# Ledger of designs, part 16: designed miniproteins, single chains, continued (4)

Each design is a single chain, and the fold is of that chain. pLDDT is the mean over its residues in the fold that is shown.

## One batch from the design tools (miniprotein)

Design m12567
Fold by ESMFold2-Fast:
Structure m12567 (fold): chain A 93 residues (1-93)
Amino acid sequence: SKEAQELIGKGRQALLDGDYEKAVEYFEKAAELLEKEDPNSKELAETLTDLGEAYLELGKYEEAIEYYEKALKIDPNNERARYNLELAKKKLE
């Protein structure tokens, strides 16, 4: 979806700007659109990984874990999601 791609772009820009709360809002809306179109797409898995990263930066480690686990259920070979999942789990120790 063009709308989902525009939201992903805005979310990634918000991450670069350190505006993690806006990044969450953009990625959540993008993920909702992508899930309705194809719940098993790699684009959805990448967006869920980006959403997890935004939550990780906010210190919301439980939410970050949930989104990384959702991303890995769709794309088990996503190295970024796997690495960041382990990082988020260590933050809860």
Scores: mean pLDDT 90

Design m12568
Fold by ESMFold2-Fast:
Structure m12568 (fold): chain A 70 residues (1-70)
Amino acid sequence: SMNEEALKVVEGALKAVEEGNEAAAIRGLQDAKKLAPELSELLDKAIEAIRAGDYETAKEYLRKVKEKLK
């Protein structure tokens, strides 16, 4: 399903954040917005946090996204 694909992409983005790969994380979350547009607001907040260098806040938003996709 699109939710399963979105979950996989979000998990990859979370790993990219933990590895400090901002470009990969942001790209992944932009793809996740296409797969799960109902989560676009929460995904945009995660992207904004990544761009601001606030990785802890970004990870919190991504964990919330994962819960909504399960």
Scores: mean pLDDT 85

Design m12569
Fold by ESMFold2-Fast:
Structure m12569 (fold): chain A 78 residues (1-78)
Amino acid sequence: SLEEEKKAVEKAKKMLEEVKQRGGPADTYIAAAEKALKEYKPGDTVPLQKAFGALAQAYRALGDPEKAAEAMRMATSL
């Protein structure tokens, strides 16, 4: 639903802010997540799936497997 998409967008934005604050080794994945979120349109979950996939890779690069798994679950549930 669009309501679930809105919640997913807000979660992706929060995750993006967190990984951006950590910087460094995640920069490529952060850029990919930002691009995907910018391409998001209501009713098209593909860019949102790409954003969460990139966020999962960013968290892995930062050594945070729990948050990486959470982001990947979001990507696969859309």
Scores: mean pLDDT 83

Design m12570
Fold by ESMFold2-Fast:
Structure m12570 (fold): chain A 78 residues (1-78)
Amino acid sequence: SLVEKAEELEKEAEKLPEGSPERARLLVQAAALYLEAGDVEKAKELAEKALREAKKGGDERLVAWAEAVLEQAKKAEK
């Protein structure tokens, strides 16, 4: 399932050092999968974490992706 894949990506991200671009990428991917699965709250939490870490790493593409996922999650809230 999408949730199982997202959880797998989260576990892989936890093995990587904070602020690494690879960790931020895995967190953004997990957030996007949670959003697709309808877990809006989890998607927001991970997208915010990914955004913070992407900014530390200076990866503008990851920052933009994390911001996009976060905005989609905010719009999905009711």
Scores: mean pLDDT 84

Design m12571
Fold by ESMFold2-Fast:
Structure m12571 (fold): chain A 78 residues (1-78)
Amino acid sequence: MKKYNEGLVLYARGEYEKAIKYFEEAIKEDPNNARAYLNLGKVYYKLGEKEKAIEYFQKAIELDPNLAEARRLLEEVK
């Protein structure tokens, strides 16, 4: 869980490249961490990488269909 929390801090500071690395490490540690996928999508969306953002939001919803934020952001990006 440390990698995920570190990724959140980096994201809040605008350190998007570092946040991506930490969320990817969090996913390697826990492949079912739907919120790590959600936050990867949010980072890619801020970087203008729309297609990657869509992919990660879809993966987050597959792992946790109750993630309302992921569904809302997916509709906004499409």
Scores: mean pLDDT 85

Design m12572
Fold by ESMFold2-Fast:
Formats: structure tokens, sequence, C-alpha cells
Structure m12572 (fold): chain A 55 residues (1-55)
């Protein structure tokens, strides 16, 4: 089993070796944040998210 510290170290090494993967991961993180925002709005208002907010 990997500890969190060991996992973080390996993830950093992987990102250094694969810059293209880092950019892709950043884009995915952006999409997930946008989805999270839409879910939070839906929960606060009890409505479905507005069209065009979700990818």
Amino acid sequence: RLSFEEFEARARAYAEANPERRELARRIAEALRQIGDAIDESLATGKAPAPGVLP
C-alpha cells in the first residue's frame, strides 16, 4: 500500500515526465469544478442547473 506522501511524490514525478498529461488533468479539474458549482446551485434552489452551465 502506498502512503499519501509516497503517492504525492510519485504524482509529482509523473507530472514532470508527462507535461501533456498535466495539462489534460488541469482541464478535467476545471470541468469537474464547473459541474460541482452547478450541483451546488441546484441543491440551493431545488432546481435543475441552467442550460449551458454543464459541459
Scores: mean pLDDT 65

Design m12573
Fold by ESMFold2-Fast:
Structure m12573 (fold): chain A 81 residues (1-81)
Amino acid sequence: MPSVEELRAEIEKRVEEMAEELRELARKKGVPLSDEELEQIKKEVLELLDDVLAKHPTDVAYLERVLAAQRQLLIKELEER
């Protein structure tokens, strides 16, 4: 089982990948998404996932569900622009 530190590193990597997906989607749709806004989104998602990890350090499935829900919400918000 990964340590909390290993899980946090994996979360940071997955949030980075999510940010890349959002940037590409924004570019394809021609919607405004600044680098500053993208960094703020990354920070907010990381803070949320850090809170989940602190409360449920061994519930990887729950963490993955929260990450997936955040990704879907952000994609939907960007698509509605």
Scores: mean pLDDT 78

Design m12574
Fold by ESMFold2-Fast:
Structure m12574 (fold): chain A 60 residues (1-60)
Amino acid sequence: MYETSLTFDSPELAREVAERLREEYPDVEVSVEGNTIRLRSDRPVTTFIGVVLRAIGESL
């Protein structure tokens, strides 16, 4: 199991990224605390980087 945290510039961006992750990977545990997202999954964080980058791009 992989457990990691991703920190963003704003809590709004963190929520957008978390929502996208839940949509594409419903089996992944995603929690949001302020501007930080915590992921718990059987897959490495690199699996989710594409979704994170896309959500950030859509928010710019």
Scores: mean pLDDT 76

Design m12575
Fold by ESMFold2-Fast:
Structure m12575 (fold): chain A 63 residues (1-63)
Amino acid sequence: MELFSPEEISALLYLGMAGLFLKQGRYEEAIEWAEKAKELAEKAGNKELVERAEELLREAKER
């Protein structure tokens, strides 16, 4: 667990936002924030965060 890269911190914040919107049934916003989180996680090279973003995207798109 590394929270020192700006991209990783931003990805975590965006994942948190996506998860919050998903819980509220706001699926379009959840998708938007999860896509941004995925892009930042890819730039940071953090595969775990990429997978987490893809999981949130899958959940939001299937509802």
Scores: mean pLDDT 79

Design m12576
Fold by ESMFold2-Fast:
Structure m12576 (fold): chain A 65 residues (1-65)
Amino acid sequence: VDEAAVLEALGLIYEYLGDQSLERGEFKEAAEWYRKAADLYEQAGNTVKAEEMRKKAEEAERLAS
């Protein structure tokens, strides 16, 4: 069992949920999913994807306003 691989897979799932929420205009939910994805990518050691998810969360929060 590779913990980093599992965390990265979960991050990808939450990223997908964020994208789906964004498509539905659920900007607050999208931001929450992207933040969860960022935390998982960070724990997996994928700092690039974590940074991308934080940026997506910030954009989604801006759209919610």
Scores: mean pLDDT 85

Design m12577
Fold by ESMFold2-Fast:
Structure m12577 (fold): chain A 70 residues (1-70)
Amino acid sequence: MVERILELAERIAEVNEEIKRLAEAGRLEEAERLRAEEAPKLRAEAEKLNAETSEEEKEEAEKIVEEKLK
């Protein structure tokens, strides 16, 4: 399960970084669209994985998702 959590965390980080890059480049509409499309899907996947993991893994997953989505 840990590998899935790490893969999701990496994906969230990639999307968040791309949104940041688009915004910094002045491509605000693209950044907003990417965020609106990808963030809800990634959050739903994270919550699903969180529900399937142990208590310790849940705490790790929540921390990773929260930090990556910011």
Scores: mean pLDDT 72

Design m12578
Fold by ESMFold2-Fast:
Structure m12578 (fold): chain A 72 residues (1-72)
Amino acid sequence: SEKELVLKLIALKLRLIGLEIEKERLEKELEKAKAEGKEEEAAKLEKEIKELDEEIEKLKKEIEELEKKLKK
């Protein structure tokens, strides 16, 4: 049971790292779009970043709950 929870935690943490890397990529694209005056592209990127932030926050909560169960 503990080994399965640890493996799940590792998988969730790897997914979180992947989402944070993707967010950093989108933030760089947003900065470029704003610098180039591409307002419509910037608005789409801001929406994608917001949706990604919501996914990251949900995943962080799952990780925290799982870590709490493992530290009992």
Scores: mean pLDDT 86

Design m12580
Fold by ESMFold2-Fast:
Structure m12580 (fold): chain A 80 residues (1-80)
Amino acid sequence: SMEEKARRVLELAREHFSKYLTPEEVERAMAVLEQAARYAIETGEPDVLLETLDFLAKKYNIPEEAREELLSEVRRILEE
């Protein structure tokens, strides 16, 4: 289900963000991502999760390699 996929994406994103962001930045990033997750659940449109993650990773200067790894894992989850 989209709800289960969204939950897994949020868990994975929090893990990755926690490696590079301060606790306060993690909570701000997760608030934005949780809004995108609600939209994905309501509409069935998963692309908003990928777009929002890419935006947040760039905004918080997460290294390109780590960003690409995160996006690849999220795509794998969403394509199940």
Scores: mean pLDDT 86

Design m12581
Fold by ESMFold2-Fast:
Structure m12581 (fold): chain A 60 residues (1-60)
Amino acid sequence: ALSAITKVLRGEQLTEGELKELIPLFDKDGNGFISAAELGAGMRSLGQNLTDEQVQHLIS
């Protein structure tokens, strides 16, 4: 979502709901499967400092 990206640009940490809204953007191939490693790397590239536990919780 555009709003979530705006928060990322401000260096703000996203809420769990906002993070979940971004998951489909990382699954561009539409295969319905995203690994914790892929999501973690994508979120860190957006400046989100997530732990492995937080990433697993988002996809589980």
Scores: mean pLDDT 70

Design m12582
Fold by ESMFold2-Fast:
Structure m12582 (fold): chain A 75 residues (1-75)
Amino acid sequence: ELSEELKKLHEEGKKIALEALSKLGVPEEKIKEAIEELLKEAPYVIPGSLGAAPFLAEKLGLPVEEVIEALKEAE
């Protein structure tokens, strides 16, 4: 139940994260790599959520505030 819902939320979140981080000039391959690492380390965090912003910012070397703003605009 939760596992299937979580997978769906992860797929939608991946799309949001890809659109948001692409606007910041991050290559798609780097975004996908960061999302895979997020899902390994924090499987209950949705990649397109604000909760993912600190992790994605750290992995991509971006200011967390910029990642938060981009994710909010991409929703």
Scores: mean pLDDT 78

Design m12584
Fold by ESMFold2-Fast:
Structure m12584 (fold): chain A 55 residues (1-55)
Amino acid sequence: SSMDEKLAEEIDRLGVRLQLENPELFESHRETLLKLIKEKRYEEALELVKKLLEQ
């Protein structure tokens, strides 16, 4: 769906930002993020990346 596409694009954008700004924090959560994306749980993946960027 178009909504899932927009969520996936936002997750990718913020995930890249997290990896650049805090690579260790990204690596510790990489497996969880990939699992959420694989399971099409895009809203949960987005909220996780947002939360990690606020730390």
Scores: mean pLDDT 86

Design m12585
Fold by ESMFold2-Fast:
Structure m12585 (fold): chain A 58 residues (1-58)
Amino acid sequence: MSAAEAAARAAAEAAPDGPAGAATAFGMWSKDYSGKQPPVRRDDDAATAAARGAAAGG
């Protein structure tokens, strides 16, 4: 992946209004609150991976 693509992906994944926000709303359905995995952690993982990709791929 190019640095630009990695950065765009990280921004989309880290956006709390996007996937992280939707994951939080879904958790309120009592599915993720009782679940094992907190989807909020996904934005941290994606942002970290993309930042490393952008730095190393540049």
Scores: mean pLDDT 52

Design m12586
Fold by ESMFold2-Fast:
Structure m12586 (fold): chain A 80 residues (1-80)
Amino acid sequence: SAAARRAELLARGAELEARAAAAHDAGDYAAAAEALEEGARVLEELARLAEAEGDAELAAQFRRGAEIARGQAEKLKKLA
């Protein structure tokens, strides 16, 4: 179901956020950037699901989150 897929993606997103934070704390900026880029892709898929369900506001929130994650990844790549 769409609800089950959304739950799976939310859990994956949380895992990737934790991975990015742990990598950053360890000084592994390349790994942190990779986790953030994968997280942005998860957020884009969540946005598509929200849009398909008629929730344009939630879709916009997820897309904004993806933009922020990509911006952070780009900054971290410059530190790597």
Scores: mean pLDDT 90

Design m12587
Fold by ESMFold2-Fast:
Structure m12587 (fold): chain A 68 residues (1-68)
Amino acid sequence: APTPEQIAAEAEVSLLVMRGTIYRKQGDLEGALRAYREAARLAREAGDDESARIAEEQVEELERQMRE
């Protein structure tokens, strides 16, 4: 079974991904980028490779949009 710390990290990653999605829909690309980057970092630390990959893909897409 996951530890309380792992459960808390998983919940925080989910909230950060949701926050990033909301910011992105509102046009706050900088806010979205910060949220997805934090989600990716925490997911990697927790060993949640799937959530990390999803967040990392969102970061790459936003960085591409923000360059032009």
Scores: mean pLDDT 82

Design m12588
Fold by ESMFold2-Fast:
Structure m12588 (fold): chain A 80 residues (1-80)
Amino acid sequence: SLEKAAKLYEKLGSNESKEEAAKAYEKAGKIYEKLGEKDLAAEAYEKAGKLYESLGLKDKALDAYTKAGILSLKKAVESV
């Protein structure tokens, strides 16, 4: 699974492996989005954002965090 791959990349600890982990979480977020799994998608995007932020990839981190925030807001609106 993409999340298992992402966790393995995180454990490797190199900057390259952290970027691969972030990409895997981002891809997982997109898949969860397509499945309507908004909570899982938001969590995956938040994990990608944190990894991109730790790497100094500010634009990618901002994009991932924005997607997580939008999904959380959509879920709140649909719950009303």
Scores: mean pLDDT 81

Design m12589
Fold by ESMFold2-Fast:
Structure m12589 (fold): chain A 72 residues (1-72)
Amino acid sequence: LTEKARELMQQASLALHQGDVKKAIELLDQAAKLAKEAGDEVLYLAALAQRYRLEGDFEKAEELAKKAAELE
């Protein structure tokens, strides 16, 4: 689950490089679900942070990213 979640985050990054923001958000949502199921809170928060950043919610993105960093 954790490995698959990381793979989905990498695929989201690739989608962003290709200009496909919608696909990137969908992939990040899937990564967050798998990370949560795996109990990987850091990866879950990181995926959510990127997802909110892409939607323009920078405040939530920063909050989630800081929380993920604190757990590392």
Scores: mean pLDDT 81

Design m12590
Fold by ESMFold2-Fast:
Structure m12590 (fold): chain A 108 residues (1-108)
Amino acid sequence: MKVVAERSIFLTDADGRLVGYARLEVYEDGRIRATVYLANATPEAVEALRKALRDAGIEIVELKTSDEALRQAVREETGEDFPVAPMTVEDALALADSLRTAAEHLRR
């Protein structure tokens, strides 16, 4: 099955430090899938993100909660290194809202 649209979403904190990165893919059958990389996140932040994405109809195919995995994924996408900060529950909800908004735009 073919990917018909994709979007990369980066989330930074108030100080410009990277807290999350997600790659969103929309498939020709209308399925939406996300690969998600989070800075060292609490279980509460991870659960908040999972619930918000599930409620938005976005399937998580991979979720990594590692500063090094996050830095590596962003370096592969941008060619640049960013400082990383731990993800809060509020950051998780902001990332989920950004992914939901991007998914709505990519479906049209």
Scores: mean pLDDT 81

Design m12591
Fold by ESMFold2-Fast:
Structure m12591 (fold): chain A 56 residues (1-56)
Amino acid sequence: SDKLNNELNRIQQLIALLEEQLKEADKAGNSKMAEELRRQIEELQERKKKVEEELA
């Protein structure tokens, strides 16, 4: 349980960081960086969902 809770916290922190970077990439008009960041956020959200299912 502690291992999964730590994993969930790490994933949430990473998503928040990437979402902030995505906002900056969008402001800069850097579509290539924005696409890569959206891909990484989606991957982390899928992992978050699986961890939440394990904790349920």
Scores: mean pLDDT 87

Design m12592
Fold by ESMFold2-Fast:
Structure m12592 (fold): chain A 63 residues (1-63)
Amino acid sequence: DAKAYYDKGVAAFKAGDLETAIAYFQKALELDPSFEKAGLYLGYLLALQGRVDEANEVGKRML
C-alpha cells in the first residue's frame, strides 16, 4: 500500500539512496495522491537533483 512505499522511501533517504527514495515516494503518491508527506519528500528530492519540471508537477498535483 501507499504507506509501505512511503516507509521504504524514508529508509532509502536515510541511507542516502536518493534515486531509490524518489522511486518509492513516486509509487506512494501514485497509490494515494493525497499522501502529502510522500509528495513533500518527492518534490524536495526532485528539486535537489535539478529536476525542477518534475518537482513543479508534483506541487501542482498537491495544490
Scores: mean pLDDT 81

Design m12593
Fold by ESMFold2-Fast:
Structure m12593 (fold): chain A 66 residues (1-66)
Amino acid sequence: MFIVRGIMPTASGATAAALTAIGEGGKAKISGGEPFEVIGEFETKEGAERVKKTIIGSGGKAEISK
């Protein structure tokens, strides 16, 4: 299992990251408010890396742990 922890400066960016996580077969949770914390859980490394790239590409920060 891989966990992505991301920080997004906007609600729209946080929502896009969470939807991407769900689309990759993962689970996602958004918390806080400016900045928003996004947590995704994945069975595959590829799903986790795609969500990390989405967060970084949207101006956020992200890390992957297992």
Scores: mean pLDDT 79

Design m12594
Fold by ESMFold2-Fast:
Structure m12594 (fold): chain A 92 residues (1-92)
Amino acid sequence: SKEAEEAAEEAKKNAEKSGGEAEVEVEGNKVVITIRGASPQTMFGALSGAVAAEFAGAEVKVTSKGDTVTVEIEAKDEETLAKGLRELAKGL
């Protein structure tokens, strides 16, 4: 959805401001955000944002490999997905 895409772009911009490069992939009701060159601050932000997104009703999986963090967000509906992505963006 357009709102989920806009929220995902905000999360990408916030991650990039903290140092690193972010990529977003939208797959139906699932969004994958990959942050490369993530600082420890960005990693903690991704984790806290993921917790907030789960409280918003989204299902969130966070994985890290070295300085790369991958956040997978999925929700039953587009409104919940967009809300979860906005919460993640606030953490970053």
Scores: mean pLDDT 81

Design m12595
Fold by ESMFold2-Fast:
Structure m12595 (fold): chain A 98 residues (1-98)
Amino acid sequence: MIGLSEQGIKALAEMGKDAAEGNPELGRQIAVSIAKHAAINPKVADVGVEGIKEVLKVLYEKDREAAEQAGRDAIEALKVNPKAAEKMREALEELRRE
């Protein structure tokens, strides 16, 4: 089980944002990858949720269905850390209102 550092999560989030602009499916996959890394390493959980939120914000503008699926998959991946899963649910609800 490999967890990324905080800087690694931030780099992956930037890559996810760029991917989401031109390839929503790749952006979705990167967002879920961030969630899996955040689930394994509690030290990056908050940074991971914020990174996922940034990728999902771009996805909601490009492909709302991909964004909704990515959000659900991220929450599912994070459920082993209930606090991170709750923060992800809150972030998803916030994005849906924007």
Scores: mean pLDDT 83

Design m12596
Fold by ESMFold2-Fast:
Structure m12596 (fold): chain A 63 residues (1-63)
Amino acid sequence: SAAEKGEELAKKLKEKVEEAARYVVENEVTVPEALKKFGLPKVLAGAITEKVEEIRKELGLPR
């Protein structure tokens, strides 16, 4: 496996998770809806949830 090629894919995946998390916070929608919107697998629900919590804390919003 080419680690260098995987690095770009991992970066794009992180960017998608962040976009999905921002979408959840900005539109007050659920994580499953964001997964459908961005075509992401359910395994990323946890990562998106964690990012949503980080964004909410940064903005001073309750969970």
Scores: mean pLDDT 76

Design m12597
Fold by ESMFold2-Fast:
Structure m12597 (fold): chain A 75 residues (1-75)
Amino acid sequence: MEEVLKLVEEAEKLALEARKAYEEGDYEKAVELLEEAKKLAEKAAELSKDEELKEGLKKQVEALEKKIEEAKKKL
């Protein structure tokens, strides 16, 4: 469980950095950071034995995919 929580924390930090990059107009960096956050969230979902947490993480992955799509439209 500790590994899952660390992955979630890292994904959240990357998502916040991506938001800052997007606000600064650095859409390429925002996409890269969002893609990394998505990978970490996916790994956390795979490692999670808690079905509620796993479902929540899958929804976060979907939200990150939408943000990646929006950022890519700005490139």
Scores: mean pLDDT 83

Design m12598
Fold by ESMFold2-Fast:
Structure m12598 (fold): chain A 73 residues (1-73)
Amino acid sequence: SKELLEEAAKALEEGDYEKALKLAEEAIKKSKDELLIVAAKGIMAEAYEKLGDLEKAKELYEEVRKKVAEAAA
């Protein structure tokens, strides 16, 4: 839900990267809103980067970048 996305963003800002991942994953599972899913993937990408999982972060950043480019074209 949108509330889960907002809580995930707050957890990321507070440095609770594991909580940010869990909340963002839950937001994706509960939503069919493509914009919300893209935003949640962005939060997950940054959280993985901060946790040192650079491979997962890169994959998620590329997914977000592709969707943003498609929306801007």
Scores: mean pLDDT 83

Design m12600
Fold by ESMFold2-Fast:
Structure m12600 (fold): chain A 75 residues (1-75)
Amino acid sequence: KYVLSPLEVAILEVLGKGPATAAQIAAALGLSRATVRRHLRRLEAAGLVAHDPETGRYSLTEAGRAALREYYAAQ
């Protein structure tokens, strides 16, 4: 089971509005692209986001949406 940090929840919330690049997520959250990219790699490995190498965009998976619902139900 993957445990979401508050920062990872914020990344998934941005992606819930539509696919985005690491740069767009970083701008939306006021974070460095390196920080966002590190968390996106973990989220992708956990199956919570998908990366399109042709566009550079990340998208929220159904597992990612389920993880967000579980996170908010537990808070």
Scores: mean pLDDT 83

Design m12602
Fold by ESMFold2-Fast:
Structure m12602 (fold): chain A 82 residues (1-82)
Amino acid sequence: SSRRYGLQLAIRRFVALADAQAEEFERIQEVNKELEEEKKKKGISEEELEKKKEEARRKAREEARERLREEMARLEAEEAAR
């Protein structure tokens, strides 16, 4: 039973990591689309657009990492409670 539980927990951790990466990717795509539309409407420079994209990538990565930490902490607490 211990080995089966460990495998299930490892799969759940893997899914949590995959979900966090998917959320980061989707968020980056959404913000990039919004920034490209803003460039077309406001005529911002290529350099300014690139800086905004870099900041958006950084923010999305931080948000995904924080969500992953919370999920991993939940999984560790569940393992400790067993």
Scores: mean pLDDT 77

Design m12603
Fold by ESMFold2-Fast:
Structure m12603 (fold): chain A 77 residues (1-77)
Amino acid sequence: VEELLKRLIEEVERLLDENGQSELIPKVRAIVDRLVAAGKSETAVLVLRGVIGHIKRGEPELGVEIAEKTVDSILAL
């Protein structure tokens, strides 16, 4: 899980940089850090896969926004 999570973070950062959306990288890192701190690393993997899917569809901002709202909902439980 740790190594997969690291690779997914690296892929998201690369894709956001390639799209000129490097300012979203700190938001993605904060999302992952919050989930990992809560013991939800498997959920962080799923959230990052969702973000990657949105970036590949040309929706990077929407993908990060959905991820932020998802994390807020999960951590409110």
Scores: mean pLDDT 82

